# Designed miniproteins, single chains: the designs that were tried, part 91

Each design is a single chain, and the fold is of that chain. pLDDT is the mean over its residues in the fold that is shown.

## One batch from the design tools (miniprotein)

Design m3367
Fold by ESMFold2-Fast:
Structure m3367 (fold): chain A 106 residues (1-106)
Amino acid sequence: MITITQSPSSITAKEGEKVTINVTASEDVGTDVAWYKQKEGQLPELLIKNGSERVEGVDERISASGSGTNYSLTIENVKKEDEATYYFAVTTPPITLSNGTKLTIE
């Protein structure tokens, strides 16, 4: 079973700041990884697929990088609309989700 460690668990940022979320996997997970955004009361939104591919309609301020066991999601020039919990997923069955990072904008 793959263990995913996502850090930090929470971030408070001001509008215009850069936010980076980091992930370490216990085993090499390659490009079978995705990033999701979930706002309270809403369904999860897929942001990134196949490691670093931004989904159509996702803001270009959002990018993902990493390989092997180390991955990151970066949000440039954060806006109030970016307030959400962000989750990393290993998409190779069985699907494994991180505990997430809650982003709050002041």
Scores: mean pLDDT 85

Design m3368
Fold by ESMFold2-Fast:
Structure m3368 (fold): chain A 58 residues (1-58)
Amino acid sequence: REELTQQMRQLNDELVDLTRKNIQANLNGDDQAAAEYLRRAQEVAQQIRELREQLREL
């Protein structure tokens, strides 16, 4: 349980970082980098949802 909570915290930190990088890339006009960070952020968000569901069943 604690390991899953720690993993979710790390994934949330990664999501925040990717979201910040996406915003920064958009501000810099780097559409390719912005799209890449957005895609990765969506993948991390999906992993967080899956872990949250697992934690609810414990």
Scores: mean pLDDT 81

Design m3369
Fold by ESMFold2-Fast:
Structure m3369 (fold): chain A 55 residues (1-55)
Amino acid sequence: SKLGEQIAEAARLLRTEPDRSLREIAYEVGFSSQAAFSRAFTAAVGLSPRAVRAA
């Protein structure tokens, strides 16, 4: 799915681009806001983008 592709790419960017802000990653993968991205990512992954980056 398109959403699945966006989330998979975001997960890759969280791992490979540690200096990139969550807002920048959200916009790069096609979300309209960091809040929309964080909600969709958490629903799909079970962890927030911030939590994934901290792990």
Scores: mean pLDDT 85

Design m3370
Fold by ESMFold2-Fast:
Structure m3370 (fold): chain A 74 residues (1-74)
Amino acid sequence: SEIKEIEERIKKLEEEIKRLEKELEELKKELETASGEKKKELQKKILEIEIEIGVKRLELGVLKLVLKKLKEKE
């Protein structure tokens, strides 16, 4: 079932986003006490993770919209 495949992909994306958000929280805590080169490295990692979360949230939104439309056809 296409509906089941989309639901599984949604669940996987939600789990991935949750892991990335936890990693982001830890990096932001490290950033509060960091200085010099370590601060710059943490800022780069934070930006990269924020972009990845943003992309995954967009994919999640699209999949949820597709799932809604497929369920409306049943």
Scores: mean pLDDT 87

Design m3371
Fold by ESMFold2-Fast:
Structure m3371 (fold): chain A 69 residues (1-69)
Amino acid sequence: IKEITEIAEPRFKELNEEFKKELAEVDKEMEKEPNLEVRRKKVIQAVAEALRRIGDILDEAIAEVKAKK
């Protein structure tokens, strides 16, 4: 667990910063979009993509730990 955390932690920190920037960009796009349903779908897509990337980071960290052992 500790080894996976050490590998994943800096990547999660980077993802969190990227996610904040993506949310800011989605918010800016929404200022131009009058349709509330389209705006809602864009937010859901951004959140879903961030969650998917969290999974990828964990999978990569686990693979790196296994490769070292």
Scores: mean pLDDT 73

Design m3372
Fold by ESMFold2-Fast:
Structure m3372 (fold): chain A 82 residues (1-82)
Amino acid sequence: SAAAEQISLDALKTALDDLQKIANENIDFSKALANPEARKKIVELLLETLEKLKSETDEEKAKEIAKETLEKIKKIAEESLK
């Protein structure tokens, strides 16, 4: 998508780090981010999740959203390594 193509690698890493802090996770996505197909899918999920988080005022619900998105990103990363 056009939105995914506009995000820089540094902005993507920052968004992932912020999401991991909300979820209380520390996952290495460096290999997945090196894969163009995985990176595109991860960016699209992040942009969708960040839009959801902008309107979320409940900290516990925000944590659930962040965890759900990180699980989806983990699946994309695992598929990119197979």
Scores: mean pLDDT 77

Design m3373
Fold by ESMFold2-Fast:
Structure m3373 (fold): chain A 64 residues (1-64)
Amino acid sequence: LAALREALDKNSVNGKVGVVEAVDILRSLGFSEEEALEIVRPLLEEDGYVDKEALLAAVEEALA
């Protein structure tokens, strides 16, 4: 989770991260593309961005 927070901090602008970047970060942590998309998809905003804190919370829930 520390590695996820660091990666999100590096790739986020104003607390938002693009869907492609979010999926790539999750894949780097061992999630498949399909698993990453299932985590990211419900969090997608109108322009294809994901809130950093929402993504962190969703990953914490997925790992629990």
Scores: mean pLDDT 78

Design m3374
Fold by ESMFold2-Fast:
Structure m3374 (fold): chain A 70 residues (1-70)
Amino acid sequence: MEARERLEKVVREAEEVAETGTPEEARRAIAEGYDLASRELQRGVDREAAEEGLGGLTRILTRLEEREAA
């Protein structure tokens, strides 16, 4: 599976869990996504895909934090 496809899948799963799951499940999914994106960035194969993945995960995390603060 291409790095971009893997990262897009992880971001989509994290977004879904953040919407439908518990806050704990959402935080875990986001953390797993960050780990994958960091690993792909270290490989240097598809830096753009890794950066896009990190951006998507950061957006999901921000939304989760806003919900917890409310």
Scores: mean pLDDT 79

Design m3375
Fold by ESMFold2-Fast:
Structure m3375 (fold): chain A 71 residues (1-71)
Amino acid sequence: SLPSEEELARAMALIHLATRLAVAKSLGNEEAVKYLEEAIDRLNKASTPEEIEKIVREADKKFDEILEKNK
């Protein structure tokens, strides 16, 4: 059976955020690590593809802002 749209969106979002979390950890950026861990927690509680997409967009924007601030 095929995954639901929500299941697929969540799986892809989790891979995306987990990859960024690994990068943040490798850089020792504690602010980014904490934010991404909180974003993953929100992702696990999201129930619609729209909520999942919003969490990813907000996490990407905030991650970029944190990295820019530290350069």
Scores: mean pLDDT 84

Design m3376
Fold by ESMFold2-Fast:
Structure m3376 (fold): chain A 103 residues (1-103)
Amino acid sequence: SAAAEARAREYAALRAGLRAVAVSPEALARAEEVLDLGRAAKSPEELADALSETFGVRREDVLEVIRDMGPWDAVAGAAAVLAQGGTVAEFVASHLRARAVLA
């Protein structure tokens, strides 16, 4: 579909951007893994399950992040943190901390 093609192009552009900012090949590989899980997931719940299982983060916390910012921004944000040598757990904790301050 045209929507699936547009999404594939958005993921390709994000991957290219991550290559430009990645601190190491290993960090880039972890970031690209998040993008691949994001592309494969058919629902926010499936994405939360995949990220929880792959990166050892609490499913409910990941699902809150996805609900707050949407699945695309959650995937892009997690991938950016990983490309800079961070972790999915750090990304999730940072978002929930910011949410608590703004509540």
Scores: mean pLDDT 84

Design m3377
Fold by ESMFold2-Fast:
Structure m3377 (fold): chain A 72 residues (1-72)
Amino acid sequence: MLERELAEAVLAGDEERTRRLAAELGLTVEQVRAVRASIEAHTGTATVEELATGIRAAVQGAKVRAEQRAAA
């Protein structure tokens, strides 16, 4: 699952993998960093599972909202 692989790359500090996987998911590295920061602010510690879930929610939410705005 791409979201989980991206979460692992981010937590491992693998900038190359982070850029590639973020681009593949249609996210910017900046958006991925924002998701991580948000999780850490609320949970105190970001796990791979939490970060992967957050990334997936961000991808789905952004897509749904973009489609809804395009329809309006």
Scores: mean pLDDT 75

Design m3378
Fold by ESMFold2-Fast:
Structure m3378 (fold): chain A 77 residues (1-77)
Amino acid sequence: ALELGEEGARLGAAGRGAEGREAAAEGANAAEALGTLEAEISGGVALTALGAYSAAGRDAEGARLAGELAAEGARRS
């Protein structure tokens, strides 16, 4: 799931046609799901979520989710 978010962001950033855009959207959705299922994960997931959402063109949503994940991770660490 974390790796899928990274893959989506990478493909989106590379601008590899329809496949890249689709993978970026899937990565953004995977990063969002990680926030729900793995609230304990800190900065790594937050950065991945931000990157995946940015690649999919959802920067504001990605930043909000990334902030929530980072705060939750720090609280539990």
Scores: mean pLDDT 55

Design m3379
Fold by ESMFold2-Fast:
Structure m3379 (fold): chain A 84 residues (1-84)
Amino acid sequence: SAWVEEAREAAEILEEMGLDEAAEYARKAAEALEAGDLRAARRYAAQAWLLGAQDTGEANLSEEEQAALFAAYDAKLAALEAEL
């Protein structure tokens, strides 16, 4: 699926940038998507994005901002599940 390919490509890009921890979570997201575990995929993808954003942007996201990010990702994936 397009989402599995995007997660794999994201992992490769993050690894090339030296963001090894973010890349690991992106790979876990791709594996979860292939297994059909959309909940795990959502959590791993959100974690990969959070780690990548914090490292590249020197952004210190608050707990509230992290929770809002995860909620937005959950809503996006739930909408995608409803269309499939």
Scores: mean pLDDT 68

Design m3380
Fold by ESMFold2-Fast:
Structure m3380 (fold): chain A 91 residues (1-91)
Amino acid sequence: SEQRELAEQLANTDDLEERVRLIAQLAGVDVSEIEEDIAIIKDESASATQKTAAALRLIGIAEDAKRVARSLGMEEAVEKIDETLKKLMKE
C-alpha cells in the first residue's frame, strides 16, 4: 500500500526534511501546514496562545502519522516520527 511505502521510507531515512514530508503524507496533511506551525513556534512575536496552538497541531499531526505506522506494524517509523517531532519543537 502507499502508506506502507511511506512508512518504510520514513523508517530508513535520517534526513529531517524528508521525514517531515513523509510524516505529512502519512497524516494526510500538506507539508506547508507543518512548516507554518514551526514558523509560529519560532516567532518571537507570536503569543503564548499561538505557540501552544501550533505545538498542539504538530503533536496531532505526529499522532495521526504514528497511528498509521502502528496499524502497519512499523515500530521503527513510529520512533522516527517521535524523534522528528522532538527536533521540530526544539529551537
Scores: mean pLDDT 86

Design m3381
Fold by ESMFold2-Fast:
Structure m3381 (fold): chain A 98 residues (1-98)
Amino acid sequence: GMEALDYGAELAQRVKELLLERGVRPSDAAIAAFAAFVGASSNPPLTPEQVAEYARGFVLREHERLAERTGSPEVLEQGKRDAEIAREAAYEAARELA
């Protein structure tokens, strides 16, 4: 069967593809971190709903940190939009691989 780390990597790659199609450009480091997190959390495997919520939280947290460093509220508002796109993309990817 698929190993937990292999699952995380395949899921993250599919999420990246869906995000790029939807105009969101995640960094390679962010995708790698998400893959590692999902892989480490997949015993038992995460549900599609859990994967979606983690992706949303991950994107929001990175934009919150950037907004705090830059003092720009517009970064946080963009982060909320990107987080919702990431939630939907991660849900679809997790459903495809379930």
Scores: mean pLDDT 78

Design m3382
Fold by ESMFold2-Fast:
Structure m3382 (fold): chain A 92 residues (1-92)
Amino acid sequence: GTIITSEPLVFDENEFGSKSGNKYIITATYNEEEKSLEVKAENLESGEISKKILKNIPLNGKYEIKLKLPSGQEVKIIVEINSKNKKISLSI
């Protein structure tokens, strides 16, 4: 199967009024054979990781995913999978 990985998205909690100062790299990876989508946030300073794995995801679609960060803050990540272009787009 095909593995499709998004470009990384930088999320800065300070830009959303947080006092934590934490910055994260968010990536999404789709495994076509397993029909699984992994969304990962990695803290740029500590290296702490939060992951969410979804199963039985169709190859084309737009998904709203709630991910709890290592800080305890929940973020809503919009993941769009385009199978024709083998691309994943991330937005918050």
Scores: mean pLDDT 79

Design m3383
Fold by ESMFold2-Fast:
Structure m3383 (fold): chain A 112 residues (1-112)
Amino acid sequence: MVKVEISKAPLPLLTPEQQEMADLAHRALELMAELAPGIPVSDLVDAHRALLEYIRTKDKKSLETFEKLMEEIISRAPAEVQAALRQLRDVILELLETGDIAAARARLAALE
């Protein structure tokens, strides 16, 4: 695939609250990779890009893309870790819905 500019969206374009949301969501995706090492890194990168676009723009299409990619990733993971992966996904989705950074951080800490 041609080199897309995936150098991450320049962080100065995000508000401090958007940056904290992005950092927590990125941490959750990293924990998913640790629980299911067989997930291709490219799939997690695609999910992360859709997530960042939603945080930046509030474009519902980006959220739909993120949710679809997450369902595909979880369905392809070993059955024994799927419940934990769904919990990590739910932390991200609740963070995006509520903006409650403190609650998301506490839930994420409980899952690692």
Scores: mean pLDDT 77

Design m3384
Fold by ESMFold2-Fast:
Structure m3384 (fold): chain A 110 residues (1-110)
Amino acid sequence: VRENAARVALDLARYYLKQGKYDEAIKWAERAIELDPSLEAEAYLIIGQAYLKKGDYETAVKYFEKAIELDPENVRAYRLLAEVYEKLGDTQKANEYRKKAEEIEKRIKA
């Protein structure tokens, strides 16, 4: 199996995210999108998580919403939105996104 440059860029973005190098994670995720637009949903989740870790909750919400627009059944994106709204103190929205994630997960497993 041959890894392509776009997938390597996405893996580097995940690596830097785990290392706490959030700006590097964002740059590599953006490069992955440039190399392969089909990775946009996965890359937007990484970018959103980086902004979430930086405390930029408004920007994190925008990227998670973009991920959901590209993949409406992305359970992880809904769970990450719930996490952001919990950090903002919006328990109602956090619960709404958690319920959405559970609903989608149940449909996929049915």
Scores: mean pLDDT 85

Design m3385
Fold by ESMFold2-Fast:
Structure m3385 (fold): chain A 80 residues (1-80)
Amino acid sequence: SLIETLEEIRKAIRESTDPEKIYEIVKKHAKDLPEELRKLVLTLVENIYNAYKNKQYGLADRYRDELLALVDAAIEELKK
């Protein structure tokens, strides 16, 4: 289910503080998303990963919040 895929992505973002683990789980599940949503999710998770690698922790937190908001909005849209 697309909702189940999005809930797994949301869970990874909420429960993990490890940017590499978040990246791997999100990338794995993103392949099952519709093209437009997949592109947005992959861009944001890559931005989180790159910000952490560059030690830009505040920027990484902002991208994490943006990704979480995107996933939450997608779940709510699918529940209509």
Scores: mean pLDDT 84

Design m3386
Fold by ESMFold2-Fast:
Structure m3386 (fold): chain A 56 residues (1-56)
Amino acid sequence: KKVYEEIKKLFEEAREAHGNGDLDKLREVADKIREYLKKAGNSAASVPEIAKELEK
C-alpha cells in the first residue's frame, strides 16, 4: 500500500524528467526506484510488474 504509493510517485517524477530530456535527473530517480524496490519492494508481489512497466 504505502510502498506502492511511493514507487508510483517516483515513477511520475521519472516521466517528467524524461519529458524534459533531463537525463541526470532521470538516472537519479531510476536509482531511487531501484533501491526502494530492492529494500521494500521485496515484500510486494507486484515488483516484477512494476519493473516491467518502468521499461515500457
Scores: mean pLDDT 66

Design m3387
Fold by ESMFold2-Fast:
Structure m3387 (fold): chain A 80 residues (1-80)
Amino acid sequence: SEEFLTRVLIIAAEAGLFALEQLMRKKGVPEEEIESFRKEAQEGIDKARKLLDEGNYEEARKVAEEVMDKITAKEKELLA
């Protein structure tokens, strides 16, 4: 179902953010920069969860995908 797929994407974004924070710390990224990134990504995750709760699966999925794209871009930057 669209609801299930949307839930999976939000959970993936949450897990991805947690993993990225650990990677950022291991790479010596300043804590202030980690906190700034976390706040922006968490706001997106929170928005996606609210949209999911409202039954707006399409918009929730889009927001979750945007968060995942930011996480992936940052991972690529750190691993380059």
Scores: mean pLDDT 89

Design m3388
Fold by ESMFold2-Fast:
Structure m3388 (fold): chain A 68 residues (1-68)
Amino acid sequence: SKEEFWREVEASLLAMEAAIGKNIAKQKNLPEEVIELYDKAIDYANQGKLEEAKKWLERAKKLMEESL
């Protein structure tokens, strides 16, 4: 359906943002905890659990900012 298609698009965008954040964290040699939070966001996004993916992505971004 159209709704399913757009949900898949949103999940892909969340996974992409989390993957970009994970890559930046690795390049800056940030703590493993930052990488783990991004991995959790990617995992939930790939499962189609959008609200959980958003929560973990936000948590990852906050810890990343604190670790810079």
Scores: mean pLDDT 89

Design m3389
Fold by ESMFold2-Fast:
Structure m3389 (fold): chain A 92 residues (1-92)
Amino acid sequence: MELSPEARERALAEAQRLLDEYGADRVIVFYNEKEELVVALLQFADGRARIYDAQRRLLKEFESADEGVEYLRKLAEEGKISWGVGVARPPP
């Protein structure tokens, strides 16, 4: 799905904020068809992942990023998320 430039800019800013605030290695923020933030997936350098909702409440912790991706796949199948925007730290 194509994002409006404004929605994409907001998504990148939110992803960057979460990356910096939580010390994550990678963040992907997911939005619905109305361009409202639904969830964020945070991946950490130790391979663990966390999913937060739009109110920054921790929904789930996972031992691997792959488990986090499977959770997000279910949300997409339910029509709860439509698109994602990600940021990552540069590799060391």
Scores: mean pLDDT 80

Design m3390
Fold by ESMFold2-Fast:
Structure m3390 (fold): chain A 60 residues (1-60)
Amino acid sequence: GLEENAELLIKYFKERKDEENVKKVEEAKRTKDKSLLEELAKELEVSLEEMIERAKEILS
């Protein structure tokens, strides 16, 4: 669900030392707003699904 994907992305961005994107994902988790994750993925020029899969690969 949204919370599990947000936790995964928080870990991923922390590993990358990307503090700005950690804050954006934490806000999406706090508000339960999937559109904030979709906007972040768009800024990174990937789909939300691609961003999540990339995080899973790096954290495995």
Scores: mean pLDDT 82

Design m3391
Fold by ESMFold2-Fast:
Structure m3391 (fold): chain A 86 residues (1-86)
Amino acid sequence: GEKELEELYKRAMEVIERAIRLAKKALDHAETKDQILRAIGRILRAIGLGIDAELAYKKKDLDKLKETLKEAEELIRELEEFLESL
C-alpha cells in the first residue's frame, strides 16, 4: 500500500519534472506567438499536474496519482511531438 503510493508519487514527480524541462526547451525554441503561447500552456499544465500529484500523495489517493502519472506521460508525448515541429 504505502510503498506503492510512494513509488508511484516519485515516478509521477520525475515525469512531471521532465515535462517542465521539455516545455521550457520548447519555449526557448519557439519563434511565433502561437508557438510561445502553446509552450506556456504546456508549462502551466505541467505545474498543475505537479500540484495534483502532491495533493493525491497527501490524501493517499492512489487512483488520482495513477491518473496524474498517465496525464504527465501523455504531456511528455505531446511535448516531444511539439519539439519535433519547432
Scores: mean pLDDT 88

Design m3392
Fold by ESMFold2-Fast:
Structure m3392 (fold): chain A 56 residues (1-56)
Amino acid sequence: MEGERLAEQNRLDYALKLLKAGASVREAAARSGFRSVAEFTRAFKARYGRSPSTYA
């Protein structure tokens, strides 16, 4: 992955770490730079195959 794809995946990886540390889906989305929970959920599900709510 290059450029924006790599940066996006790094943000999602960071968000996953936040969720595993007990952050809410809303907090993980905001802290990883997503504008909305819906945008975050779509990107996260595309990368990991599961909804972020399964980790929260």
Scores: mean pLDDT 76

Design m3393
Fold by ESMFold2-Fast:
Structure m3393 (fold): chain A 79 residues (1-79)
Amino acid sequence: SEIVEEAKKALEEALAARRAGHTTLANQAMQYAVQAIMLAEGAAYDGLTGELLPDASIKVDEEEAKEKLKKAKELLSKI
């Protein structure tokens, strides 16, 4: 989905920013990007493997996913 593709791009940008030393903003942007992916897919995120794991307790919420993605992009714009 477009939301997942954009959230993955935001996650990659946040990882690059973290490597460049922008740790606080990058960590917050990463968290929002991961939440956007989770809410768009209805799945949990494994921080060790980078994989999405099926989790029936996580409901798909496209509107909340879009809002989380927006917050990630806003944080990245400040870097």
Scores: mean pLDDT 80

Design m3394
Fold by ESMFold2-Fast:
Structure m3394 (fold): chain A 95 residues (1-95)
Amino acid sequence: MAGEEGAEAGGKGGQAGLEGGKKGTAEAAKEGAEAGRKGMEAGVRGVREAENSEEASRGTGGALSGIGGALSAAIGAKRAGDKEGEEAGLKGIGA
């Protein structure tokens, strides 16, 4: 199998691609978790912004839609982070 020689262009050396495969398993999991956490924080911020709306916050469809969108984004980002962590780790191992 070819080493990911392209990785050396980043100054990490082509061997970073190969050895990053094993390290990527653990680090990819952390990166995925962090990405999910950031997405969740963005969602929480969206909910707070929606709650600051006077009339919108009274349960009008607009307020619920905004809150639902923020929660959906946070959950989606967290799930994507978890999934990407797994896939990044597998790609690293394959590299």
Scores: mean pLDDT 48

Design m3395
Fold by ESMFold2-Fast:
Structure m3395 (fold): chain A 81 residues (1-81)
Amino acid sequence: LLEEIDKVKERLEELLRKLREKLKKTEDKEEILRLIGEILRVIGALIELDLAKNKPEEEQKKAIEKAKKLIEELEKFLESL
């Protein structure tokens, strides 16, 4: 599970980098606000995953599942831009 947390964190960090790069190129105010919102969600998920490393296995599994769902949503979001 700790190895799965690290893999999910690496994927979120990669997506965070892509979101930040998109933000630099974006001039539309609505798109900027959406990108900032998604960046904050990723930062929150990374913090939750780090905290989950010191929690019981069941809580680690829940944090991993939530993060995987966020990754899927973010990949679809980035593809829509």
Scores: mean pLDDT 84

Design m3396
Fold by ESMFold2-Fast:
Structure m3396 (fold): chain A 86 residues (1-86)
Amino acid sequence: MEAELREEAEALASVSEAEAEEAVAGWLALAAASPVPEAAALLRQAAEELRAAIEAARAGDLEAAEEHLAKARELVREARELVAAA
């Protein structure tokens, strides 16, 4: 829901640089470990969207942060479905 995405976007603005890089690196590691190439590609794109969300949130653009975070979640959902089908 929009309110949940807003709360998460606000939380992203308060994370440290190290925490932000760790979160992005975690998603990239999941992509590298995926045996399904299509899922790996979606997880890499999700990591890029998460990075964009964090940068937007730190800049005070919570609307853009919510948009990027929503896209990242959608990509992760699609990646999970591909892995489950493989």
Scores: mean pLDDT 76

Design m3397
Fold by ESMFold2-Fast:
Structure m3397 (fold): chain A 67 residues (1-67)
Amino acid sequence: APSLEEAEALFEEGLRLEAEGRLEEAIQKYQEAGRIYRELLKQDPDNEEVRAKGEEVERRLLRLLTS
C-alpha cells in the first residue's frame, strides 16, 4: 500500500535530482510522488497535509514539463 513516508522520500529525491540538473529523472520521481499523494487523498479526503503536499509536487512537475 502507498505510504506518506514513501511519497515524501520520492519528492525529496526528485528535488535532489532537479538540483543536479537530472531533469528527466526528477520528473519521474515527482510523478511517482504525486500519484501516491493522490491515492492517499482518495483514502482520506480531509487530510489537508496530503492535499497540500500533492499540490506542491504537481506545481513543481508542471513547471518542468512546460519550461
Scores: mean pLDDT 84

Design m3398
Fold by ESMFold2-Fast:
Structure m3398 (fold): chain A 57 residues (1-57)
Amino acid sequence: EELVDFESTITVKEGETAEDIAKRIHPNAKVDKSKIKPGSTVLVKGRGGMEVELKEL
């Protein structure tokens, strides 16, 4: 099975949650990881926009 994968780097804004960040990438995104610090830069990886992994850089 081949889905469209995406990868992006974004900065966490004050008051943003992991779910908010995932939805900035795709409205139907689900978050696999939620340990995110405000003001940090995170790597966002997803598959078809449905599964999103957030990793602090």
Scores: mean pLDDT 65

Design m3399
Fold by ESMFold2-Fast:
Structure m3399 (fold): chain A 92 residues (1-92)
Amino acid sequence: MSVAVSTATVPDVEAGIEAAVAQAQAGLAAGADKAVVGVRIEGEGLNVGLTTTSDDAETMRRAIREAIEAALASGKRATVTIGGVTAVAEPV
């Protein structure tokens, strides 16, 4: 199994969600079986991790957004899994 790994630093949540989705889709389109993406969202002080075997942008956006919202609400690491997509958001 091949894995695509990428990282990005962005100013806000919307930029973070779109960067993670774009990088995951690019890795999968290049032939990887799984994409692993790390995004630093500086405006919120969050690290976001995305692991996906699915290229479905809507599912990725939903998982990432729910993980970010849960982490911001709790002040703690949050994990959301929807189908083949796992998103983790962690305050720094």
Scores: mean pLDDT 87

Design m3400
Fold by ESMFold2-Fast:
Structure m3400 (fold): chain A 55 residues (1-55)
Amino acid sequence: MEEVIERVEKAAREAGLSDEAIQMAVRTARTALNAGVDPETAEKAALEAAKIFDE
């Protein structure tokens, strides 16, 4: 779980997203993983949600 969260946080930072959007990505990924979503899908969904939030 932690490895996926770290990748999401890093990817969001590298994309130039705001601190609020990075926190949104982390929360979204953690929620999806806790709900049984696979790591790859959770990572993609979290990054898409964060980008929409920061636009």
Scores: mean pLDDT 79

Design m3401
Fold by ESMFold2-Fast:
Structure m3401 (fold): chain A 64 residues (1-64)
Amino acid sequence: SMEEHKKKAEEYEKLADEYVSKGDYRNAALFYYQAAVHYRKAGDFEKADEALKKATELGEKWAG
């Protein structure tokens, strides 16, 4: 259901934030990407775009 996808997205965001606090930008980027996928499946395109932007920014921190 859309509600199940929203819950999964929120869980992935929480994981992403925890990995950011650890300085693990690679895993944080991957978890934000998963959050974006699940927000999109939930129909929350605004939160999906926000999560995707965070994934991109964190991926750049890891690659730099």
Scores: mean pLDDT 88

Design m3402
Fold by ESMFold2-Fast:
Structure m3402 (fold): chain A 80 residues (1-80)
Amino acid sequence: GAATRDPSLRTQTENMLLTMLEAGNGSVSRSDLIDRLQRVYGISRSTASRLIDEFIEEGLLEETEDGIIRLNESNIKRRA
């Protein structure tokens, strides 16, 4: 299907991610994040996974060897 540009969904997802990361001491499993996105937005697993991938590509998030999602602080340094 065609890629949908939804800034509101991205912004809400970012806010939710920050909340989940705070609750998880700065990390959350990819599976738990996907489940939450599906529950909150009623989207498919594929769509949730794609949103996470977009945030990783944008440098907001990173995924560890164990499939744990966390904030990517390295990209903040590029603004300095």
Scores: mean pLDDT 70

